# Ledger of designs, part 61: designed miniproteins, single chains

Each design is a single chain, and the fold is of that chain. pLDDT is the mean over its residues in the fold that is shown.

## One batch from the design tools (miniprotein)

Design m2247
Fold by ESMFold2-Fast:
Structure m2247 (fold): chain A 72 residues (1-72)
Amino acid sequence: SVDEEALERLRELAKRFEELVARRAPREEVLAVLAEVQELIDRHLDKLSPEAKEEAFAIVGRMQALAREAFP
């Protein structure tokens, strides 16, 4: 389903983001992944079920918290 595909892609991006932050990758690489996340959200969020939206917001929220700690 569209929900499953979008959430799977979002989880892949979240994992990549966490790996980049953990190895202290250049800010530009981290921002590029965040841009991909934003594009995915902008294109698909309105089409997601309420449960999928809740999971998507939780994943994005965790990434944003990590970004704030890494790049204050």
Scores: mean pLDDT 81

Design m2248
Fold by ESMFold2-Fast:
Structure m2248 (fold): chain A 85 residues (1-85)
Amino acid sequence: MEEGLEQTEESLEALEKEIEEAIKNNAPIEVLETYLRGVEYGLKELDKLLEEVKDPELKKRIEELKKRLEELKKKIKEAIEEKKK
């Protein structure tokens, strides 16, 4: 689980950079909506993990990952709304 969490944290860092680059480069709404769906799926999976994990340290790490995904979700939604204007 710890090794799997490290992999997830690395994947999230890569995703954050990819999404920021997509927003900076004015990616189409369809691309941003695809990222939004991925982030929403990730949040649901992290919620499921939080119900199963007993270790307080792992719970804190999952909660931090959830906060980062929630921030990404907000950024994507704001970018989509800006493009709809």
Scores: mean pLDDT 81

Design m2249
Fold by ESMFold2-Fast:
Structure m2249 (fold): chain A 59 residues (1-59)
Amino acid sequence: GPLEEAIEKAKKEAEEIKKLIESHGGTAEIEQVDETTFRVKGNVDGKELEVEIDARDYL
Protein backbone atom coordinates (compact mmCIF):
# COMPACT_ATOMS: atom_id res chain seq x y z
CA GLY A 1 0.00 0.00 0.00
CA PRO A 2 1.02 3.69 0.04
CA LEU A 3 2.81 3.39 3.41
CA GLU A 4 4.84 0.37 2.24
CA GLU A 5 5.85 2.29 -0.92
CA ALA A 6 6.78 5.33 1.20
CA ILE A 7 8.95 3.15 3.49
CA GLU A 8 10.70 1.70 0.40
CA LYS A 9 11.38 5.23 -0.91
CA ALA A 10 12.75 6.33 2.48
CA LYS A 11 15.04 3.28 2.61
CA LYS A 12 16.34 4.00 -0.92
CA GLU A 13 16.96 7.64 0.04
CA ALA A 14 18.96 6.49 3.10
CA GLU A 15 20.99 4.12 0.89
CA GLU A 16 21.73 6.93 -1.61
CA ILE A 17 22.88 9.25 1.20
CA LYS A 18 25.16 6.47 2.51
CA LYS A 19 26.52 5.97 -1.03
CA LEU A 20 27.15 9.72 -1.39
CA ILE A 21 29.10 9.85 1.90
CA GLU A 22 31.14 6.77 0.91
CA SER A 23 31.85 8.28 -2.55
CA HIS A 24 33.54 11.20 -0.73
CA GLY A 25 35.77 8.82 1.25
CA GLY A 26 33.55 8.76 4.32
CA THR A 27 31.79 6.05 6.29
CA ALA A 28 28.08 5.80 7.08
CA GLU A 29 25.56 3.53 8.76
CA ILE A 30 21.79 3.31 8.37
CA GLU A 31 19.57 2.77 11.41
CA GLN A 32 15.84 2.09 11.32
CA VAL A 33 14.76 3.98 14.46
CA ASP A 34 11.06 3.08 14.13
CA GLU A 35 8.58 1.65 11.58
CA THR A 36 8.65 4.79 9.39
CA THR A 37 11.94 6.52 10.34
CA PHE A 38 15.49 5.89 9.10
CA ARG A 39 18.65 7.63 10.32
CA VAL A 40 21.93 7.89 8.42
CA LYS A 41 24.93 8.58 10.64
CA GLY A 42 28.16 9.34 8.84
CA ASN A 43 31.61 10.79 9.02
CA VAL A 44 33.47 12.42 6.12
CA ASP A 45 36.77 14.31 6.41
CA GLY A 46 36.49 14.22 10.23
CA LYS A 47 33.02 15.81 10.18
CA GLU A 48 30.10 13.97 11.75
CA LEU A 49 26.74 14.25 10.04
CA GLU A 50 23.29 12.85 10.73
CA VAL A 51 20.26 12.77 8.45
CA GLU A 52 16.80 11.59 9.49
CA ILE A 53 14.38 10.35 6.82
CA ASP A 54 10.67 9.99 7.59
CA ALA A 55 8.72 7.73 5.22
CA ARG A 56 5.59 9.79 5.97
CA ASP A 57 7.15 12.63 3.90
CA TYR A 58 6.63 10.36 0.84
CA LEU A 59 2.89 9.96 1.45
Scores: mean pLDDT 85

Design m2250
Fold by ESMFold2-Fast:
Structure m2250 (fold): chain A 95 residues (1-95)
Amino acid sequence: SAEAQAAVNLIEKSGKIVAEVLEDPNASELERDTAIAMFQIAVAVIITELRERDPAAAEALRAAMDRAVEAARARDVEAFKAAVEEIKALAAEAL
């Protein structure tokens, strides 16, 4: 659907910014925290949209987002990328 594609594109774009910041050895804590916060906002909007129509999908997206944030804070770029792909798949299936 058009909503699914828009959600996947938003997750991909915000996730790419986080990955680029995590891979930059000169990135400040403020830049990393800002990138992570913007990613969380993007996913939270999708969770809110799904909360009434598919509560189970909303909960799965919340759990995947929490894993992505934990990986990003640990600077585990591969675990972060894996969590982003899971979030994209969940959003595409639910929308």
Scores: mean pLDDT 86

Design m2251
Fold by ESMFold2-Fast:
Structure m2251 (fold): chain A 57 residues (1-57)
Amino acid sequence: SAAIEEANRLGREARELAAQGRLEEAIRKMEELVETLKDDPVLKAIAEKELAELKAQ
């Protein structure tokens, strides 16, 4: 599905940005991922947890 491919891309980009210490940009990409997953409550919850962990850094 195009939505799953987009979600995988956003998640990968967010994690790469976080690994580089670019936390503000990583948070923005993770917020985009959460919006992309709005129709999948399980995957959205996982992404929201990862977003919260990034914000806690």
Scores: mean pLDDT 83

Design m2252
Fold by ESMFold2-Fast:
Structure m2252 (fold): chain A 99 residues (1-99)
Amino acid sequence: PLTPEQIARLEKLKEELAKALVETPVSDEARRIIQKMAESPDLLPWQARVLADKFLEAVKNAKERYRLPEEEAQRIADNLSPVQAEELLKAIKEYEKLK
């Protein structure tokens, strides 16, 4: 189970990701934040779902076109549990359909 401090950190990372995707959709900053979240040992399957939902929300709110390379997305997913990886990749594939 996560501590309140770990939950607060995850929420902050989600906010940073949303901001990065809106302000700099194609930047290395957005990708680094996603990687940082994926590498977090504090991520549980339900939190991976929340992460995926936040990623999709940030993409929908972005005014600019955002592209995350499939290879990079896979590398990030490899650091998650199978359930977390599926939810994240699912969100990314959904974004690709949104253009």
Scores: mean pLDDT 51

Design m2253
Fold by ESMFold2-Fast:
Structure m2253 (fold): chain A 70 residues (1-70)
Amino acid sequence: NLELSEEQLAQIRELEARVLAAVEAGDYEAARAAARALEPIDPLAAEHAVRLVEALERGERPERVELPDR
C-alpha cells in the first residue's frame, strides 16, 4: 500500500483546515482551491473535499430552476 509521509499528512491536515475555514466564511473559491491542492498528495481526499464544497455551495446559494406545474 502507498503510505503518506508525516510531512504529507501534515499538509493534508493544513489543507483540510483551510477548506473548512473557507467554507465557514462562505468563500467557496478558496475552499475549492484548497481542496484541489490536495490532489497531488491524496487524490481521493481531494475528490471528496471538492464534492463536499460543491454541495455546501449549493446549500448557501439556493439558485434553482422551478418547472411550471400543469
Scores: mean pLDDT 70

Design m2254
Fold by ESMFold2-Fast:
Structure m2254 (fold): chain A 60 residues (1-60)
Amino acid sequence: MDAGVRAFLALGVRRAVAAYPTVPHVEQSADLFFAELKKMYPAQAAVIDAARAELRAALA
C-alpha cells in the first residue's frame, strides 16, 4: 500500500503541476487533493504530509 500510495501521489502531483500554470493555483489544488487523500488513507497520513512538503519545497 505505501509504494502504491507514493506512486499515486507522485502521479497526482505531476498532473496538478501540468494542469495549472501558476504556483498559487498549484498550491491551492495540492492542498485540496492531499486533504482528500488523508481522508481516504488516514493510516498513510505521514506519507501524504511528506509528499505535500516535497511539492511545497519544489515550488519554492
Scores: mean pLDDT 68

Design m2255
Fold by ESMFold2-Fast:
Structure m2255 (fold): chain A 97 residues (1-97)
Amino acid sequence: VVEEVLKLLDEAIERVKKASSREELIKTLEETAKELKALQPKLNAAEAAIVSKLIEELEYRIKRLKANPNLSETELALERDFVAAALQAAKAALKAA
């Protein structure tokens, strides 16, 4: 089941990098968090803890993006980079678990 999460994270990283708008980024994060929540009950305790932390990070990022509807292109690029880094960190942690 962890392989399903790793595949989802790879797809999410690609989608985040291609997100051209705040709305597209929010949609990508919401869909990714939803899919992670669906997979979480099938994971062992260590993997579930890593995924839980990632879901919290994604939900925090979604709230921040929704709170700032007038994001500049530079700010959007930084948010994409922060999210991609969080997804990559979670992927590395899952591979080490």
Scores: mean pLDDT 86

Design m2257
Fold by ESMFold2-Fast:
Structure m2257 (fold): chain A 60 residues (1-60)
Amino acid sequence: SEELKKEIEEIEKKIEEIEKEIKELEKIDTPEAKEKIFELEIERGLLLIKLGVLKSILSK
């Protein structure tokens, strides 16, 4: 469905934005940056799980 494809695209875009933010934060050697990276890694992980499920459904 078009709605499902749109959701997949939105999740993929969000993952790319998170990965970009993590790379920028990795250049900063502060406790605050490290804490933010940890939060973003958790968010990315959850989005990757959701993306995998949605792509599996769409591919069948």
Scores: mean pLDDT 85

Design m2258
Fold by ESMFold2-Fast:
Structure m2258 (fold): chain A 70 residues (1-70)
Amino acid sequence: MAQRLLEAIRNKDEEAAQKLMQEIRDAVLAENPELDPSELTLDILRDILRAEGRDDLAAALDALLDWSAS
């Protein structure tokens, strides 16, 4: 997953990046059903992934945030 997201960012494929981001978001929500989906921003999602030890995914979300800020 992380590698595919980084490749989408590198290729500037916004559709692929959005689909992969949604898949990651859905997976986190499935594991954490108490979370409010409307409050699950990219920054919060990144922090949850980092706390879960998914450092590669957290780094990929950092790259996505940097790209979207450009």
Scores: mean pLDDT 77

Design m2259
Fold by ESMFold2-Fast:
Parts: structure tokens; C-alpha cells; sequence
Structure m2259 (fold): chain A 67 residues (1-67)
């Protein structure tokens, strides 16, 4: 359905941006990574506060795709 496709695409975009935030943390750009997580939260109404939460969500997304 169109709704399922929209949800899947929205989740993909969120997880790509979460990966970018984690890459910024790895590069030492902690402040920029924090800003990106705040933007994601405001735009998507998703509660992601820490790099640990971002990593957990990415792992869950990959596991869901494998199922």
C-alpha cells in the first residue's frame, strides 16, 4: 500500500541521517552530531537523544530488513 511504502521510505531516510550523525561522532564533531540528532527529532517526532540510541535503532532497522 502507499502507506507502507511511505513508512518504509521515511524510516530509510531517518536511518541514513542517524548513520551520518554517528559518523560525525566518530570523527569528533560531537556538537554537529548533536545538532543533527535534534533536527531529526524535531522533523520526524522521533525520540533519539544519544549515540547509543541511534546505534540501537540502526541495528533494529537492519534486523527488520533481514526478516
Amino acid sequence: SATLRAIAESEREIHERLREALELYEAGDVEKARELLEEIGKETNVDIRTPEEARRRLAGYEAALAS
Scores: mean pLDDT 73

Design m2260
Fold by ESMFold2-Fast:
Structure m2260 (fold): chain A 120 residues (1-120)
Amino acid sequence: SSAAARAAEAAAEARALADRAARVVGGLTAGIHVANQESQAAGDELALELEREMAELRARLDEIAATLSPEEAAALRAEFSARVTAAAQEGAALAAASAEAGRALAEEGRAALAAERARR
């Protein structure tokens, strides 16, 4: 049905957004951990930037979910949150294990963020 097709398209768009958000969050979280080793103020500044970017990404997810049922919307939000949380934990763990790997992931996260901002 056309409704099922629209729900499938929204789910695919939400998953693509979750993939992009995971790259941004994982990289910026690694960057925060690396920055905190040198300056708490630098880490705090990056954390505020990540919070603002997450607010914008969640707003886009809300736009995607707006035409779905409350149950379908809740499922997409749960999947998005789980993926972003996992990426943040992985980024933090990587940076804790290796500052060099953390810096490399932070650079990838910055590139992902620049690409995401270019879509706006």
Scores: mean pLDDT 87

Design m2261
Fold by ESMFold2-Fast:
Structure m2261 (fold): chain A 107 residues (1-107)
Amino acid sequence: MARPAGGELTGGKLEEAERLAEAAREALEEAVKEVDNEAARRWLAALEAEGGLEDAMRTQLARVLKFVMEAYDLSLEEAKELIKEKFIEGKTLGEILRESLDLIEAR
């Protein structure tokens, strides 16, 4: 990532992104607990590996949750449940983000 805007992010905006990332992470952890499948296991391993890419993963999780809420006109809690269902179906965060962006663009 060229020029991470860390110094230009207001504290409130950064804290919002962190809350969205944590909500998406909780949904993912719940999905993995309900269905033990290879896709979910690989996903959890990728999140654990994020220790070296913490900011990028946080941004991706926050972006997915934000666009899921926008695309499906959902509350935070409803968006968490939808992300959980999509993970159970074996979808990746990138696929969920793409589907959400496609729905927003179609409006």
Scores: mean pLDDT 65

Design m2262
Fold by ESMFold2-Fast:
Structure m2262 (fold): chain A 55 residues (1-55)
Amino acid sequence: HMEEMKEKLKKEVEELLSKITNPEFKAQAQRLLDEDKYLEALSVAIRGLVEEKKK
């Protein structure tokens, strides 16, 4: 169901945000979630997580 997929995407983004320390990626992804842009929010969260793991 599309509604269940949206909720699942939101939870995935929220979990990724908990692992990101950079406040700009957190703020941008949260703004996208507030606008119901779940795929864009997920993309930003993944990018932020990748930047965190670049060591």
Scores: mean pLDDT 77

Design m2263
Fold by ESMFold2-Fast:
Structure m2263 (fold): chain A 59 residues (1-59)
Amino acid sequence: MSEAIEAYKAGDYEKAIELLEEEIKKLERQLATASGGEAVVLRIQLADAKRFLEEVKKE
């Protein structure tokens, strides 16, 4: 996320999209094996990453 945010602030939308898509895939893999509170945190992080990706893609 931090690297994607930095790329976005720099105007490097292509890199921001790539980093966000990679982070989303990583979070989805972690969520597949997570349970309880860990799964809740991962779902929130995944939702935030997907929302940010949608915003970047609109630019």
Scores: mean pLDDT 80

Design m2264
Fold by ESMFold2-Fast:
Structure m2264 (fold): chain A 74 residues (1-74)
Amino acid sequence: DDEAVLERMREIYRELMAKAKALTEENGFITADDLEPNEALALGYGSRALQAEAEGRLAEAVEYARRAIEAYEA
């Protein structure tokens, strides 16, 4: 369950990071308006989840991952 949540979040984060990279490569920068609000929120929670996982805070990582998925799929 928790592993599936983290993997789904990593898929979403990878897709959104690729989108953000493409926008910055085209324009040389990214603004708040370059992503949909739900996409920006999903990236924020995804980043928090990855940081928590790297720091060994797995329960917190899973909670942030669920938040990222909820934001993205809204």
Scores: mean pLDDT 78

Design m2265
Fold by ESMFold2-Fast:
Structure m2265 (fold): chain A 69 residues (1-69)
Amino acid sequence: MKERASRSANLGVENSEFYGEKKKEDPEALESQAKTNEILSKNPYTDKKLAEKNYKKNRELAEKVKKEK
């Protein structure tokens, strides 16, 4: 994994905010993104702080969408 991969974890939260309406139809997509952020946060070769922060926020959004479904 490259350090660039940890940046992708932050983009997950950003995309969830921009595609909130569309993501409501694909709750699994939001949860998958949260799972990816969790994996990145546990990898010692990535920006762990950024990945962990992004994971928490994206996970909350994914849980909210799944409960709405």
Scores: mean pLDDT 57

Design m2266
Fold by ESMFold2-Fast:
Structure m2266 (fold): chain A 130 residues (1-130)
Amino acid sequence: APDPPPAPTSDPSRPPASSPGLDRAKNELLAALLAHPVAHPFLKQVNPTVEGRLDYSEVVPNPISLGTIQRALDNRIYHSIEEVEADINTMFENAFVAYPEGSGFREAAEELRKIAEELLAKLRAEAAAA
């Protein structure tokens, strides 16, 4: 019997193509995170020589800081809030891999993650309403 042709791609009646959520992510989410005192360790890239963590590059192949995310937002590299959330989550996972439980850096990462999740939830709700 002849094989049926592959199913055609669903044609959405309204393509999702808007950057208002990314402008809010830059002005509301990232600005709030950068202003928070627990964000201080994440404002700049981890320097493994300063921190005594020469193995950092081996355990964290994709180093990300809030400064890296801010630059990516400024350069309009992100296409959605979900991409911003993914990089924020990667930054926290990097801290959880690089620093042990009970470390001040890990505690700061855990607190900042809670704040980021709350702000991202608000941005997602506002984007869905727009």
Scores: mean pLDDT 68

Design m2267
Fold by ESMFold2-Fast:
Structure m2267 (fold): chain A 98 residues (1-98)
Amino acid sequence: VEEYKKKIEENPNDAEAYLKLGDAYERQGKWDQAIEWYKKAIEIDPNNAEAYAKLSELYARFGDLPNAKKWLEKAKKIDPNSPYVKRAEEALRNALFN
């Protein structure tokens, strides 16, 4: 977390650093903060399929299927072959069958 915060301080337009910060908060179970940082990455780079896919995966994990589908559709339009899109599709499928 601290290392990624320093990267953002050095380059506030680095969408990758915001994604890494979101990942760090997700690993800590701070999902609301992870969502906020993934949304920040999207604000900086609206064509970042990874950010949309990760956001979709989190919403699917919490059973918020409408938002999970919404973000997944955006990610698929940008890069349908992304490994992050495939992970988000699997998370949504698991949420639908459980």
Scores: mean pLDDT 78

Design m2268
Fold by ESMFold2-Fast:
Structure m2268 (fold): chain A 80 residues (1-80)
Amino acid sequence: MIEIDENLSKEEIERQYARDIFLVVADAMDEAWAEIKANPDMTEEERQALLDEHFARAQKTIDELKKKYDEVIKKREELE
């Protein structure tokens, strides 16, 4: 579970958000790339389907992460 440090400044929270998004995308690319390399006999359609699956999972994680960060940022703005 991705933990957000609510004691950080708004700018530091936004920077952490950017890093977390980058890591999710990087992990999805690395996993898809590793699977493609392990299966060089894959058709173009199979490779595309695999990429779509990995990016769809990454997008869901990104959406959840965005919701969580939006809630933390809103709470910070409402308290100050």
Scores: mean pLDDT 77

Design m2269
Fold by ESMFold2-Fast:
Structure m2269 (fold): chain A 105 residues (1-105)
Amino acid sequence: MEELRERAMELVGKAELIVEGKMSEEEIKEVIKEAEELLKQLELSEEEWERIRRKVEELETMEEYLMLAAVAEVRLAVNPNDLAAMALAALSTIKVGEMALKKLE
């Protein structure tokens, strides 16, 4: 559990670096892969995944996804075992990375 939480918080920090333009295309691709690997380790119910997916799909901008990642980090500071917050952190980071890669094309 501690390792998953630390990885989720590290992903939020990396999302901030991506938004600041401090990561290369290759580094951004690695961050997306790390986030995808974390998501595979989260044991959430189908209903919890559906709620998380809907919340992520409602957002459109890089700033909104960064805000969602920040909210997830605050939730993890309050409850270190919040798997839904870990999922939100990872999914927000993936969206930030995908949007940044599209701007580099």
Scores: mean pLDDT 86

Design m2270
Fold by ESMFold2-Fast:
Structure m2270 (fold): chain A 61 residues (1-61)
Amino acid sequence: TEEHRKQGWEFARLGSEAIARGDYETAARYFEQAAEHFEKAGDDKNAAAMRQAAEAARARA
């Protein structure tokens, strides 16, 4: 749904802000939440991208 897509982008922004602060664990959690919302919106491409971003963030934590 449009609401889930909007929430996906909001959590993606929070993840990016956490990356800017060097808070990789928090960033990973936000990207995981973004992926979940994109999946509920039927946006599998952005969901996959967010899951990869979460994994990359955890690797740097």
Scores: mean pLDDT 87

Design m2271
Fold by ESMFold2-Fast:
Structure m2271 (fold): chain A 82 residues (1-82)
Amino acid sequence: KEEGIKAAEEGLEAGKKGDAGAALGGVNKALSYLTDEQQEEVAKAGQKAGAEAMKRGKSPEEALLEAAIVAAKKALELLKEA
């Protein structure tokens, strides 16, 4: 749980700095500490945020960054509740 929280926090910090790849890496590591149902919830939240960003005219890179940030926030929320 502690390692999952740290991974999610590191992913969120990377996302805030504009590093979508590092943010996704942190999210993927955090997901390994979540249940299958919680992993799906994180994936859906991130995918929805990315799709909505693209609908607003954001670039694929900007949409990926928004998706990673939202996914990291959701993973952190679920890990802290467990």
Scores: mean pLDDT 80

Design m2272
Fold by ESMFold2-Fast:
Structure m2272 (fold): chain A 66 residues (1-66)
Amino acid sequence: SLLELAKEMLAKGVTEEEIRQKLLELRPDLTPAQISKIIREAKFDLRVEQEIAEVKAEQEREKLLG
């Protein structure tokens, strides 16, 4: 859930610092290191998925529109 929330916030253009603060508010028992790991994994995963999806979407759109 935290990983997915971090991915969604990153996709909205929220800064890593803002996300870190939000995650700390939701889970104050987590260490800064654990939160940083979650954000880093979310950022890496989202970037790879988004880049692949963008290329695929462009190819599909070209097939449909010209």
Scores: mean pLDDT 77

Design m2273
Fold by ESMFold2-Fast:
Structure m2273 (fold): chain A 82 residues (1-82)
Amino acid sequence: MEAEKLLELAEKTGDLFYALSALAVAIRNGDKELYERAKKLLVEIGKKHGLDEKTIQGLIDAIENDPEVLDELVEAAKKILE
């Protein structure tokens, strides 16, 4: 499924954007398993980029609480997967 491809791209490239996009899709779809996988990968990639877990949690909270940010990330994910 499309969101799993975003997780694979994040692991392969180390690009935080793919993990954020996968998280947004998981939130939109209510997919708890995908949410936990995306969150774990965000923390792992974020730490490699010098971000702490508190900063990563702040990014997750922003996506969950801002429907415009969530919508933009979901639309970006769709464009990557088309």
Scores: mean pLDDT 81

Design m2274
Fold by ESMFold2-Fast:
Structure m2274 (fold): chain A 77 residues (1-77)
Amino acid sequence: MTLEQITQALQNAAKGASLSSGAEVKVEVDDDLKVTATIRGTEEANEHAASTIRTAANYLSEKSGQPITLTIEKENT
């Protein structure tokens, strides 16, 4: 699995998390597979979105065999 494929999969997961939780979710991936997820919504929506992104990152790390470092930044509105 390439960096581009991991980035696309995480961006798709972010869109899914946003649709399911109602929070705004943005994901950025650097060349070292450091992933920053910025989540903006209510506290409950942010927790749901964060759970979805953590699950996706763990799955992609296991499937690719590459370590993915995930940082989640929550902004409660």
Scores: mean pLDDT 83

Design m2275
Fold by ESMFold2-Fast:
Structure m2275 (fold): chain A 64 residues (1-64)
Amino acid sequence: DERAAQIAELDERIAELSRELHKLVEENFKKYGKDKFSPETKKRIEELKAEIDRLQAERDALLA
């Protein structure tokens, strides 16, 4: 089923981006603490969150 394959691919990509986001937040926290995000790190976090949200919406559309 093509739809099942597409959902599996989206799940894999969402998991990959979620791991990247977690790693970035954890590395920033270790280096700067919770209240000291660099503008560059903030931008990257926002970009990763936006991409995850986009892929989740795409996945939800396939389930509708």
Scores: mean pLDDT 80

Design m2276
Fold by ESMFold2-Fast:
Structure m2276 (fold): chain A 60 residues (1-60)
Amino acid sequence: MVTLTATMKDIRKLIAAALRLIGELPEAKVSVSGDTLTVELPDDPELVAKAREILEYFED
């Protein structure tokens, strides 16, 4: 299991990121705590890379 976290102060970005992760990565477990989004994935480099790309897109 790989755990990724990202902080998004804008709640709209946080919701959009969570929905995109759920839609594009059905194997991902997504959770939100405050302004922090946490994603748990299998040890699959393709899935991890995709999740990281999505988080980086909204983290800007």
Scores: mean pLDDT 81

Design m2277
Fold by ESMFold2-Fast:
Structure m2277 (fold): chain A 70 residues (1-70)
Amino acid sequence: MSADEAFKKFDKDGDGVLDKEEVQELLLSLGFKELSDEELDAIIATFDTDGDGVLDRAEFRRLYAFLTSK
């Protein structure tokens, strides 16, 4: 699945960003364990350049590349 396909699949609200809950669903779909609130906050903060607590499409592409690059 491409990053753009993944973004569309997990952007359930259609608002063009992924919130913490949608990021958790993505991680579970990729075979990661359920993350704590603190672990999710740390991941989002790493890629969230705006500091708004959500990931836009460009920030999401960086996260997705990181998660799939092993």
Scores: mean pLDDT 76

Design m2278
Fold by ESMFold2-Fast:
Structure m2278 (fold): chain A 116 residues (1-116)
Amino acid sequence: MLELKESGGGTFKEGSSLRLTGKITGEVEKVAMVAWWRQAPGKPLEFVASIRKDGTKRYDPRVEGRFTISYDPAKSTVYLDMKNLKVSDTAVYYLVAVLESGRVVFGEGVTVTVVA
């Protein structure tokens, strides 16, 4: 069974930097892609960034250049490095795994609050 655990949330000052960490345990070899999604208060769930097993990365244009996704295979850990934080980055951030079967698994989410 695949388990996703996010960490690194909290309250942060505008203009600061933050690293979110997503630990993957279990059937890591079955994972085709991992992504970060977020849901801001009163907004729909939106895509942030993804990384595929082959190393291919994709970003939402609103975060491109500010956020960087990376994967550490030795730790089975996905990072989202968030730079120059904006109040508009306030959201619950979810790690999402897409398995080779097409099955999608969501983590529990971590809250990120950015204050001016």
Scores: mean pLDDT 88

Design m2280
Fold by ESMFold2-Fast:
Structure m2280 (fold): chain A 62 residues (1-62)
Amino acid sequence: GELLLRVAMHDMGLTEEQLETIRRVVEENPDLSLEEQARIVSEKTGLSVSTARGAIEAVRKS
């Protein structure tokens, strides 16, 4: 899983801090939909909602 996350992070231009925020939002908010998690990630990291959604999907698959 970790290697795939690093590849996805590089492809999306994500920082380590942004990836850690994404992991935390997914783990702390498991009852929220993908769209709701993407909005929280976008607000915390400054990423677009569409980029946040893609990053969350990559984290969930790992």
Scores: mean pLDDT 76

Design m2281
Fold by ESMFold2-Fast:
Structure m2281 (fold): chain A 108 residues (1-108)
Amino acid sequence: SMEEALREAREALERAREALERLRRAETLEEAREALREIREEAERLLELVRRYPESEELRRLALEAAEILLEGAKIYADKFSDDLDAVLEAIGEALRAIGDALDIELA
């Protein structure tokens, strides 16, 4: 149901925020990579929910917030490991895809 999807989306967004906080506190590149991966996974879950319920403006809003968290995560990761351009570009690409999907649903 849409109510269950909204609950799952809020839980996924909260997990993404928690992963972002872990990324800020990460002392090793491995910890930072794992936290960024978790943010990406939660953003993808939100995109799947948006695709399932394209009529939900609230789900699109939550997905956009997740994309913002992913972009912030990429920035923090770059600050910790500036030569890992591939990981930063992948995170940016995924965030742009999330924004594009949300916009495509709005324009359709």
Scores: mean pLDDT 78

